# Designed miniproteins, single chains, continued (4): the designs that were tried, part 23

Each design is a single chain, and the fold is of that chain. pLDDT is the mean over its residues in the fold that is shown.

## One batch from the design tools (miniprotein)

Design m12820
Fold by ESMFold2-Fast:
Structure m12820 (fold): chain A 89 residues (1-89)
Amino acid sequence: STEELLEELVEEAKKLAEEGKSIEEITRWLVERAHALELDPSASAAEKTAALALAMEAQDFLREKGEKATVEEFIEWLEEARRRLLANL
């Protein structure tokens, strides 16, 4: 489901942050995951759209705040972005 996919993506981003990955590296990973989902015939249109939206939200954070923010602030922002995306589905 879209809810389960977004939860998986945010939890994996959180693990990458705990492993010492940067905001840029986690953002790149989210973009690559969204692109991989576009090629997955088992993924729904809603799941593909939501994954891409989360990746775009991460890119926006990196562009506007990346140099001024901690990885912890980035993860909190991704959790908020997940909540907003689910509310607008």
Scores: mean pLDDT 85

Design m12821
Fold by ESMFold2-Fast:
Structure m12821 (fold): chain A 115 residues (1-115)
Amino acid sequence: MEKEKIDAALDELIANVPHPLLQEILRKAKEGDPEAKRILAALGDIVRYRQLRDAGVATPEDEARYQEALKLLEEVYPGEKTKEILAYLDSLPDRVQALLVGLGEIFREELEAEA
């Protein structure tokens, strides 16, 4: 049941996020690629931190996750590609950002359980 909900959310993101790099990550995550899940968790942490910061409720733990997420994104997509992805995330509709945050939290918890 949970896997079916995750797959449905990934399909909705694939339909609503036409960015080529993000399309590849979303499809690989649906195929179970752990690196793609790690990247999606990082994207979710970035979006979540921006929302919490703008609301004035971000914690030091939220800031730490955000900094780790930025570092990972820069390692995978160095230079202009990271900036392009970050700008694109800001352009996403609130509903799509919420889906990305939700999936990112699930994948982050999976990665922490494997550590």
Scores: mean pLDDT 81

Design m12822
Fold by ESMFold2-Fast:
Structure m12822 (fold): chain A 72 residues (1-72)
Amino acid sequence: DVDEGVAAIEVAVGNLLFSKGDYEEAAKMYERAIEVDPNYADAWENLARAYEALGDEEKAAEYRAKAEELRA
């Protein structure tokens, strides 16, 4: 559960940064979570939301599609 715990912590930190409006920093935390656990669908969805907030709709769509695949 090391990867699971580390990825969850990175997502939690990203969520705090996102709530503060630090979308670029939040995206970096979600990217780290994905590096630790590439199957963590919530991290992919949160990364999509961060890029959407940054105005990068193309990346947001790509990362959301990945999250949907992992949840299927």
Scores: mean pLDDT 82

Design m12823
Fold by ESMFold2-Fast:
Structure m12823 (fold): chain A 77 residues (1-77)
Amino acid sequence: MELARKAIEAVKAGNVDEATELVLQALEDMGRTEDAKRARELIEKAPDKENAVATVAWGVLQGRVDDALAALEAMLS
């Protein structure tokens, strides 16, 4: 959860690449390795990468990772 908070701070600072790595590491630390891989793909393809990273970080903080990934997939449609 601390990594997800740091990811949001990194997004606010304009460090989207750092924020991406922080949020993916948070998912891996939770044992959600496949979700981390999917999140990387979705963030990379997202038209708004800052919003995409913030969405995943929110999902980690709120315990709603599945909802966050579904929201990212909807943004790609």
Scores: mean pLDDT 82

Design m12824
Fold by ESMFold2-Fast:
Structure m12824 (fold): chain A 70 residues (1-70)
Amino acid sequence: SLDEKIEQYKKEIEHSEKVLADTEAELARLQADPNASPRELAIHQMVLAIERAGLDYLKKILEKLEKEKE
């Protein structure tokens, strides 16, 4: 059902927000580490950008589903 889809996407978003928070914390740790390589920082910045894009996409799907219910 539409309600089940909405609930599933809400759970997916919550999980993705947790993953994003973990990646942000690791990037902050690397930024504070004088021994971190520029390449390692760049890789984590790319991962963060991908995770943010994925989360935004999930939020857009949820918004569309909630509008469909109205």
Scores: mean pLDDT 86

Design m12825
Fold by ESMFold2-Fast:
Structure m12825 (fold): chain A 55 residues (1-55)
Amino acid sequence: SSLDREIDRLKAEIEELQRQLLAETDPERRTELGRRIAELQGRLADLEAQRDAES
């Protein structure tokens, strides 16, 4: 489904941002990456809850 594809894309994006965060040494960029990861994790949780409710 389109929902499953969006969930998979978000998981891949979160993983890539987490890899970037591990390599980042600048405190401001680390904070920005962390905030972006948190936002995407929130969206992922919402979509997974929606998928589970529809199943």
Scores: mean pLDDT 87

Design m12826
Fold by ESMFold2-Fast:
Structure m12826 (fold): chain A 72 residues (1-72)
Amino acid sequence: SEIEELIAQLKDADPAVRLAAARRLGEIGDPRAIEPLAEAVRHDPSLEVRRAASLALNRIDPEYASTVREGV
């Protein structure tokens, strides 16, 4: 499944792979990506990946995304 492969790629060693996966998950809009993307927003070491994951999460679930993005 493309979704399952992309979710796995959010944990890839290469930040470029994680960035591409976050963007693609946002385009697809599958709710299975919500929790993996939220984890990337909170914990990914790359600012670019965190931003991409935040945008993707907002596309899928804007209400939940606001709580993750605006959190202290």
Scores: mean pLDDT 83

Design m12827
Fold by ESMFold2-Fast:
Structure m12827 (fold): chain A 69 residues (1-69)
Amino acid sequence: KLTPEAQKLYDEGKRLYAQQKYEEAVELFTKSIELDPTAKEAWTNLASALMNLGKYEEANEYFVKAAKL
């Protein structure tokens, strides 16, 4: 469950991710999580974007956070 503001940032992040704009997607997913840290899907998509950027250590940390939600 996302707040309306967090949901809008998350949806825009997903759009950027689909366009392979991973750095921009990371920024928007991070802002979404700052507003609503309980959204499992936002953590998972942030981790996936970080994987595409070669940031494997950070990605693994966020996959673990998503799994605990």
Scores: mean pLDDT 83

Design m12828
Fold by ESMFold2-Fast:
Formats: structure tokens, sequence, C-alpha cells
Structure m12828 (fold): chain A 59 residues (1-59)
């Protein structure tokens, strides 16, 4: 995946997260952490790491 495409997906994920309650944020955080464990694309790993940090900051 391109860095530009990754940045756009991350922005959309953050916008979706702003509409979630605390339970929804915790669920998405757990799913993102599991995805990070199995992800092999270094660009996607960076996106997941940034999303996880963002979700933690919202909790």
Amino acid sequence: MSEEEAEEKLKRAKEAAKKMDKEGLQTVLQLAQRELEIETDPVMKKVLEELIEYLKSQL
C-alpha cells in the first residue's frame, strides 16, 4: 500500500473513531492490536501503530 493511501485510510479511521463511544473505542483498539500482530506490510504496520496510539489517547 502507498504511503498516501495509508495516510487517507488513517484519517478516515480517526474520523470514524471520533463518533464511537468508549466501549466501541476499546473494541476497535483490541482489533487493531490483533491486526498489528499478523500484519506483514511495513506501511500498514505504521498505520495500525498510529491508529492504536490515537485510540489510546481517546480513552
Scores: mean pLDDT 79

Design m12829
Fold by ESMFold2-Fast:
Structure m12829 (fold): chain A 60 residues (1-60)
Amino acid sequence: MASPEERERVLRTLDQLIASSKDPELQEEARRIKADLESGKITIEEAFDRITELVKKMKK
């Protein structure tokens, strides 16, 4: 369902979250999502959902 461009965008977003996160717990979650996506353990769609939840945690 997701294109190669979407995969690259998700990975880039995760990299930015890791670099800009002030919360070690959120940074660790972002790293795990990236690793799981790179290893094929989760889909791009699952990664996007987890990123959305992570961003919500950053706001609250």
Scores: mean pLDDT 76

Design m12830
Fold by ESMFold2-Fast:
Parts: C-alpha cells; sequence; structure tokens
Structure m12830 (fold): chain A 77 residues (1-77)
C-alpha cells in the first residue's frame, strides 16, 4: 500500500515549501506549510511526528526559530 509513501511525499513537499518561505522571511507561510505537513502525518496515524511538526510550526510563527531549527528541535524529541 502506498498510503505511507503518499503521506511522506506530501510531508516532504510541505517541508520544502516551508523552508523556501522561511528563506524569503515569510514566517506565516512557513508555519502554514509545516501545519500542512503535520496534517498529512496525522491523516496516516503518525501522531507523534504530527505533534512535533505542529510545535515546529508554532515556533516558526512566533519567530523563535527558523524552519530548519524548529524541525531539528522537534525531531530531537
Amino acid sequence: AAARDAALQRVVKHVNEAIEADDKGDYEKAAEHLREAAQAMRDYGLTPAADAFEKAAEMVREKKYSAEEALAIAGNQ
């Protein structure tokens, strides 16, 4: 079944779009893309990963960290 592969492809797409938006200084758009990545993970039952991405999105929105830094912090559990 390609369900997990499809979710991963959607996550990668949104993460790349978040990094691109962050590079342009658009933190709201970067946070939105990270939330979309979180939703893709949640739709496939990857709840801890989805929660981490939602936290990363909020950190980026609050301008506390870049998208890459927020994802590194979230991924380090």
Scores: mean pLDDT 77

Design m12831
Fold by ESMFold2-Fast:
Structure m12831 (fold): chain A 82 residues (1-82)
Amino acid sequence: SLLEKAREALRQGKFDEAIKYAEQAVKEENSAEAYTLLGMAYLAKGDYEKALEWFRKALEIDPDNKLARQGLAEAERRIAER
């Protein structure tokens, strides 16, 4: 699946590949997990503003998504520390 390919790319540090697969997954299913994976990839690349946006979209779909909530808090912290 596209989500599995995005997760595998993230695990391997291939953040641009992870973004590509997660963006395709968003178009196909608009899922909280796909938005969360986008947020994680941008967070790993140091693009905290984009990470924040994608984690917020994930939480609009699934407000209780722990990974998205943790990622949002981390992105907000990184932006505030600049």
Scores: mean pLDDT 86

Design m12833
Fold by ESMFold2-Fast:
Structure m12833 (fold): chain A 81 residues (1-81)
Amino acid sequence: MKYYTRFLVVEAPEGLSPEEFRRIVDEAVKEVQERLPAGVAAAPFKDGAIVLITAESQEVVDEAERLLKELFEKAGLRVRG
């Protein structure tokens, strides 16, 4: 089976609590998984998180990245990818 993967680095803004940051990340991950046939996992990394996207097509990975960036930016988070 062919899988495509992408990593995003999500940075927490100053003054955001770790609990609020985790909630925002968890909500975004859940929303993307509900909309797209992609696996999304987040792990703590420095002052933020690394988000891993996995899917069976490059197009789904690209869509998932775009949607995640939109959701994180709406919540005031900075994304590097």
Scores: mean pLDDT 82

Design m12834
Fold by ESMFold2-Fast:
Structure m12834 (fold): chain A 73 residues (1-73)
Amino acid sequence: SLLSTLSPLESRVLSTLAILGKATTREIAQYLGLSQATVRRALRSLEEKGLIERDPRTSVYRLSEEAKKLLGI
């Protein structure tokens, strides 16, 4: 499954977005205690996989409908 291809970091970032609903790179980094650079790399990979979406106006990330289905929410 697509979930089995996620790195531990990608899984943690995806789960954080499920908990927060919507978040910026900074907010996710603060929540996880990681650098924004580290989180941004994971977010880019998740976006390429179609699991998250970004609002270009606000830079806020959210789960895609596909990700919600995979997480059972």
Scores: mean pLDDT 87

Design m12835
Fold by ESMFold2-Fast:
Structure m12835 (fold): chain A 55 residues (1-55)
Amino acid sequence: SMEELEKMREMAERLAETMAEIDQRAYNLSEEEVEELKRLEEERWLSIMLRLEEK
């Protein structure tokens, strides 16, 4: 359902934010690098969650 997809997207956003904060501290990333990393991580986590839900 749309509500389930929205919930997964919210989870992916939260995970991406946490990962980006960790990587920013560990690797001294710029704001532009952090924004790009967040977008890539959001897509990655959403893809993983959708695949797990299909099982």
Scores: mean pLDDT 77

Design m12836
Fold by ESMFold2-Fast:
Structure m12836 (fold): chain A 62 residues (1-62)
Amino acid sequence: LSEEQLRFGQEAGRRAMEAAHRALSAGASPEEAEKVGNEVLEEAARKAGLSTEQVKEAARLG
């Protein structure tokens, strides 16, 4: 992954985690929170022209 892709993946991962935490704080189940986080990650991947797996890997590595 390029440095730009890693940076993008980190940002997408952070947004997904924030969305999941907000859902939990609002009383959502852990499963619903994970679904919300995954939806944010999928949308970010689509906008960047990357696969969801590539964005997840970038979030882990960066």
Scores: mean pLDDT 78

Design m12837
Fold by ESMFold2-Fast:
Structure m12837 (fold): chain A 72 residues (1-72)
Amino acid sequence: SAEEEAKRILESALAALEAGNVAAAMKGLQELIEKYGEEVPEITKLAKEALEALRRGDVETAKELLRKALEL
């Protein structure tokens, strides 16, 4: 399902951030938003907020937002 695919991307993005690979996390989140934004709007909203946090260098807030999205 779209939700399962989106959550798989979220898990990969969170793992990338834990490894210090911000670029990989940002790419994954952008792909999630582009492919699944209409199908999983609540997950996509949190993914967009996480992307904005990463753009300003706030990795910890981004991780918290991704963990919240995974609990949906």
Scores: mean pLDDT 87

Design m12838
Fold by ESMFold2-Fast:
Structure m12838 (fold): chain A 55 residues (1-55)
Amino acid sequence: KLKEIEKKIEEFRKKLEEGVKFSIDVRKASEEEAKEMKEAAKKILEEFEKKLRAD
């Protein structure tokens, strides 16, 4: 009986962990998007500087 309850609790825990992971993933996506935009901006700036230095 106790073992059966433990199994059910573990299954519930796993499901909860999956939900929490999803929440964290959404938060992390925001940070990753900012990082990607920063990198894109850096590349644009580097290309602009290359053009300027060609003079």
Scores: mean pLDDT 67

Design m12839
Fold by ESMFold2-Fast:
Structure m12839 (fold): chain A 55 residues (1-55)
Amino acid sequence: GKLDEEAYELAIEVLNKTTDEDPKFQELKKKAEELGKEGKIEEIIELLKEYLSTL
């Protein structure tokens, strides 16, 4: 769906701008995984947007 596509595009953007050694990225991964288990795609989108704004 549109939300899945937006989340995917934002995730690619994050991956292009960060490294696995960034502790903020590690926390982002954990939180996104938890939200994903709950089906909270809109919250994942917001989380990714906030993270990108810090880069």
Scores: mean pLDDT 79

Design m12840
Fold by ESMFold2-Fast:
Structure m12840 (fold): chain A 58 residues (1-58)
Amino acid sequence: MEARREIARARELLSKVTNEEDKKKVEQLIKDAENAPTPDERVRLAREAIKVAEEASK
C-alpha cells in the first residue's frame, strides 16, 4: 500500500514538472519503481521520483 501511494504522489508531482529533462527522469524512476522486484526497492525508487519532481516543481 505505501509504495502505491508514493508512486501516485510521484505521478501527481510529475504533472507539475515543466523541465523536460527532469520530467523524463521522474517518468523513468516511476517506471523503475513499478517494475521493481521487491517492495523496499519500489518504495525507494518512488521516493526518489517524488524528490526529483518536488525539486523540479519548486
Scores: mean pLDDT 78

Design m12841
Fold by ESMFold2-Fast:
Structure m12841 (fold): chain A 72 residues (1-72)
Amino acid sequence: DFVDEIVEEVKSGKLTLEEAIRKVLEKYGMDAEKYAKAILSYLEKTGKFHFASSDPKYKEALEAVEKVVKAF
């Protein structure tokens, strides 16, 4: 649900991935570094990878998550 909420906010075109992650972290009180890494692992592990591979906009969001994780 957290991952889906972030993706939906990014796809809405109103928030960047960084902004969406910050908003979700602020809402749930999660550590930014820990949560970003968890999101990336979750997306790859839980089969959301298939959705990313078929949807170019979602794939772009996944790449942005990787960049956020790299920044930490």
Scores: mean pLDDT 59

Design m12842
Fold by ESMFold2-Fast:
Structure m12842 (fold): chain A 67 residues (1-67)
Amino acid sequence: MDINDPKVQAEIKAELYRAAGASYIRAGDYKEAAEYYEKAAEIYEEAGNEEEAKEYRELAEEAKKKA
């Protein structure tokens, strides 16, 4: 797997943003959690992973309601 491949880099970025969002939820930083879940959803949408994009968009909206 070529780490310079845009698809590979997108997968790494999505994973990092998902992890960041979850960490912010645990800390009670819902505004930051929403931002990072939105970034993860955007990457999944661009990669064609519509189901994952939908899941993280929903998590971002729930976090926004708690912020």
Scores: mean pLDDT 79

Design m12843
Fold by ESMFold2-Fast:
Structure m12843 (fold): chain A 95 residues (1-95)
Amino acid sequence: SLDDYIQQIDVRFDNYYNDIRQQIQDRVRQGMSRDQVIAMSQGMVDSYYNDIRVWVMRNVPDEYRDQLLDYIDQRYIQMRDDIIQYTQQVYQQSQ
């Protein structure tokens, strides 16, 4: 069902968030600058966005694709903002 695909997309985004947040923590600990960490983490967001779009094209029936791609686009925009905010928070906690 459409809801089953939304759940699969949500799990994938949760995994992307976990990976990106771990990489941010590691790079901050290594002394990387805020701007460098933001650039790296935004690159990861863009890479995962491309990955999940490819996943939809390969695994989702045609009748759900437009709706799920719109959903992914909204999740992507939110993730970019969330990751910037998270990076700022991590730098504040590390000082």
Scores: mean pLDDT 90

Design m12844
Fold by ESMFold2-Fast:
Structure m12844 (fold): chain A 58 residues (1-58)
Amino acid sequence: SICEQFMAKHDPKDLSAKARFAGELAQRETGCLPGSTSCAENYEVREKELLQELSQCQ
């Protein structure tokens, strides 16, 4: 799971690391950036989903 990948490198209470990890993974999975003309929405939706899942990592 993404929680296992995150916790292997980071403390589950590190909110800054969670935000960075979610952003990097969303970019890799969607191929989109926050400012992408064609698909910024795809990035933002995926980043939000990843942040919600990472918030449950303990």
Scores: mean pLDDT 79

Design m12845
Fold by ESMFold2-Fast:
Structure m12845 (fold): chain A 87 residues (1-87)
Amino acid sequence: GKEKAEEAKRLAEEGLRLAREGLRAADAGDHERARELAERALELAREGSRLAEEALKAGDTKGALEAGVAAGVAAVAAGVALTVARL
């Protein structure tokens, strides 16, 4: 029953990693790569949030909360990376 929460955490962690890589690409002047990485990070954060909601519906409240927080952090980081990539 905890499978959805664990998958959500993995997607959130990957999303945060890509958001950070996108920020580094923007700092290096590669705005196209920065945008692509940030967009992928946001996609992963959204999927992580969706799976966290499914985990909650399945009764894994603790896993859903932990995964939801991780997905939220990844989404904020991705949003910042997208904003920087567009400047």
Scores: mean pLDDT 85

Design m12846
Fold by ESMFold2-Fast:
Structure m12846 (fold): chain A 80 residues (1-80)
Amino acid sequence: MDLIDETIELAKENKKLAEELGDKDMADFFDHLIELLKRYKEYYKTASPEEQARIEGFVRGLKRTIKLRKEEMEKEKKEK
C-alpha cells in the first residue's frame, strides 16, 4: 500500500513539473498514470499473495522510471 501511495505522490509531482514546463502532453501522461496506479491500489486489496508480489514489482519499476523522468525535467527546467 505505502509503495503505491508513494508512487502516486511522485507522479503528481511530475505532473506539476510538466505543467510548469508547459508540456501539456507530459502532464496528461502523468494524469493517466495516476489513475492507473489508483486502479492497481484497488486490485491489490483483493489480489492473491502472488498477484500482490507482481503488482509490487511492477509499481517498484514504475516508481524508478517516474523518479528518472523527474530528474530529467528538473534538469531541463534549470537549463532554461
Scores: mean pLDDT 80

Design m12847
Fold by ESMFold2-Fast:
Structure m12847 (fold): chain A 56 residues (1-56)
Amino acid sequence: MSVVERLLARLPEVRTLDEAAALFRELAAELRAAGDLESAAHLEEVARLLEAEAAA
């Protein structure tokens, strides 16, 4: 299953910005391990923005 399919499958389970950020970081780590550094960097940036919003 692709990373996008995993994201979509798990997205309904997230209830907070912190949970969404954790999901994106998990998927970014998988993409980085697979060598997809560009997609990993994008998901890490989204996770960082979600964490900042949760902290506000």
Scores: mean pLDDT 75

Design m12848
Fold by ESMFold2-Fast:
Structure m12848 (fold): chain A 69 residues (1-69)
Amino acid sequence: MSEVEELVERIKELTKEAAEAVKAGDYKKAAELLREITNLQLKLQSLGHTELARELNRETLKALAEAEK
């Protein structure tokens, strides 16, 4: 698997975990997971995948907004 594919998979897994933490009311865990997601998104940008990082960020924010409801 490429480094980019590994970063994408990890961001998606962490997004799922962050959404589950929000649903459980564990906002401390959700904040820690969001920090990790942000670092991985910045890594994607540093590798030249800025549009992919933006798309993944949009998906993460949508998942968290849906979990908050």
Scores: mean pLDDT 84

Design m12849
Fold by ESMFold2-Fast:
Structure m12849 (fold): chain A 60 residues (1-60)
Amino acid sequence: DKERALAFAERLRQLAEQSTDPVGAQALRKGAEAVEKAANEGKTFDEARDIGVQAVLDAL
C-alpha cells in the first residue's frame, strides 16, 4: 500500500530529526527517500520497507 509506505517514510524522517547522531540521522533520511521512491514506483509496502532498511544500512 502506497499510503502505508509513505507513512513509514515519514516515521523515518521524524526519527532522523530526533537523532543526536549525524550519521544515523543521515542514514534514516536516505532510508525515507528510498521508501518514498519505491512507493511512487508502485512497489509493495514490504518491498519499499526492505529497500528503505537496506538504504539505511548502506549509509551507516
Scores: mean pLDDT 84

Design m12850
Fold by ESMFold2-Fast:
Structure m12850 (fold): chain A 67 residues (1-67)
Amino acid sequence: MEEKVEEILREVLRKAGVSEEEIEELLRLLRTNEELEPEELERWEEIAKRAEPYLEEAQKKIDEELE
């Protein structure tokens, strides 16, 4: 179930123009549940801002799949 969420996030971030390497780094941090350093949090926020419209669409797809 979480695996499908990760796939949706990868697609969304790719469409937002985030590099494949950055996407993998972010997903890895989410999987490990490590404490984010301030620089990492700032990068996450910047990527989230760029992906925000796509994230809403991804949330709808996740809700449809997991409902």
Scores: mean pLDDT 68

Design m12851
Fold by ESMFold2-Fast:
Structure m12851 (fold): chain A 92 residues (1-92)
Amino acid sequence: EAEELARAAAALRLAAERLRALAAEADPAVAERLRRIADLLDRMAEALEAGDLEAAAALDEEIVALLRELAAEDPEAARRALAAIAAAHAAV
């Protein structure tokens, strides 16, 4: 349903906003990674809004890879990022 894709896109955009808020309070290296993940979340939302599920899946895979990299270097930052993403999904 188009409404389901719209809700998923809204959750991703809210998650991106929350990750940018976390980035504003993080050290520069963590902040850069959080902003990169936020940018990918926005692009995934755009892909879902366009109905481009192949592009959305590719972006999701890239987001997971970056979150895994963050978890290896800063597990607490990764935990906060995942919590923000989960909270965004629960809010829509």
Scores: mean pLDDT 87

Design m12853
Fold by ESMFold2-Fast:
Structure m12853 (fold): chain A 55 residues (1-55)
Amino acid sequence: KKEELIEKLEKAKDLAEAIEIAREFAKENPDLSSEEIEQAVREAIKKKKEKEEKE
């Protein structure tokens, strides 16, 4: 589930869409804590940044 969210966030066109995806996912998966959602968002951002820096 958390990895599912990370994958969706990675595909987001921009930050605004990523936030929307995270909110929708949190709504659909109340079992995931806010902390877990936040961590998934942070991890997706980190992954994107690492790819950009490698350039």
Scores: mean pLDDT 72

Design m12854
Fold by ESMFold2-Fast:
Structure m12854 (fold): chain A 59 residues (1-59)
Amino acid sequence: SAAAEAGAAAGAAAGKAAGPGVRGSDHIQTYGSIEAANAGGGPADARAAGLAGGRAGGG
């Protein structure tokens, strides 16, 4: 549903911004990009971060 998608997107966005794999985990952008591309799970990592954000701010 649109409401569920909006909630999930908001939680994922908040979580992503605070996520260690996105912000402050990489020393060099080039190296970080390679690590993110190979080690990053994209939706899986975003979902984990979104769950954390949703639990904290979704109440």
Scores: mean pLDDT 49

Design m12855
Fold by ESMFold2-Fast:
Structure m12855 (fold): chain A 102 residues (1-102)
Amino acid sequence: SRLEAWRAEIERQAEAAKRVLLEAGVPEEEAEAIAETFRRLLLQQLDGTEPYPDDPAVTRLVARGLWLANVARGEETASEAEIKETVADLLAAHEAVRAREA
């Protein structure tokens, strides 16, 4: 189904983003936590259960995660400096999301 296809695509995007985080030197545990948060937020957007749809930190985490996934899949051209800057922004966004879920 279309819903099953979108769920499968979210899983692929999360794995792709995690790969870039690991290659950028993010520790395995932190990269996994970010990928899981990214996956959960995309699934919540898919089913309309977003608790904070207008949260800038949530928006940044999703946008940066999708961009890193596209870079990993060769669908986006990026320099090492752009990847490093995006990873830093994603780490900051994840910290903010984590603080709200505490």
Scores: mean pLDDT 83

Design m12856
Fold by ESMFold2-Fast:
Structure m12856 (fold): chain A 60 residues (1-60)
Amino acid sequence: SMEEIKELIEELQRELVREHIETGKVITRDDFKERLRERMKELGFSEEEIEEALEYVDSM
């Protein structure tokens, strides 16, 4: 559901903020989208749900 996708996006954003603090590396939107796609595939989301999530990220 979109609620689960939004929670996943928030979790991933927290992970990337932590990585930035620890390493000083700037994480790009493309890096974020790649990590989101990979995480969603691991969790068994459909290709359509992944595409919807990526479009949502692009709308932010």
Scores: mean pLDDT 81

Design m12857
Fold by ESMFold2-Fast:
Structure m12857 (fold): chain A 85 residues (1-85)
Amino acid sequence: MREERVREALELLREAAERVPDMASFLEAVGEQLAELVRRGAAPEEVRRLAEAGVEGARLGGPGGEEAAEAIREAGRLLVEALEE
């Protein structure tokens, strides 16, 4: 179950990176950090905080930041759900 959610979240970020290439490195870094937290069994609040920081960072990143922020928000939600199971 958790690995399936991690895969779904990383796929969302990968698809967003294809639509907003200038944000690709940022989305990849955020995705790797989120996946690591879930695999370590971190508290859901740690995933929420990282996702919130990622959303804010994406918004400050300029063009395409809004689309990148949306993808990070969705990925974070899926990963929080995986930890709350």
Scores: mean pLDDT 82

Design m12858
Fold by ESMFold2-Fast:
Structure m12858 (fold): chain A 75 residues (1-75)
Amino acid sequence: SAEEYVQKGIEALKAGNYEEAIEYFRKALEIDPNNLVALGGLVYAAEKLLQQDPNNEEAHKLYEEARKKIREILA
């Protein structure tokens, strides 16, 4: 379920495994595209990856897309 992937993503975040967390949150969003916890997790993980490498193109894309989607849901 989406909730199972969200839980795995949170566990990966706690372990500092940001790329793994992104993959789990992306899987959650394939099932539930409006899952705010998964979207927030993507923003957090992307920010952490960008702190490590500011030129991480995938992290920039995920950060912008997740932020845009959160704004659309909360509008």
Scores: mean pLDDT 88

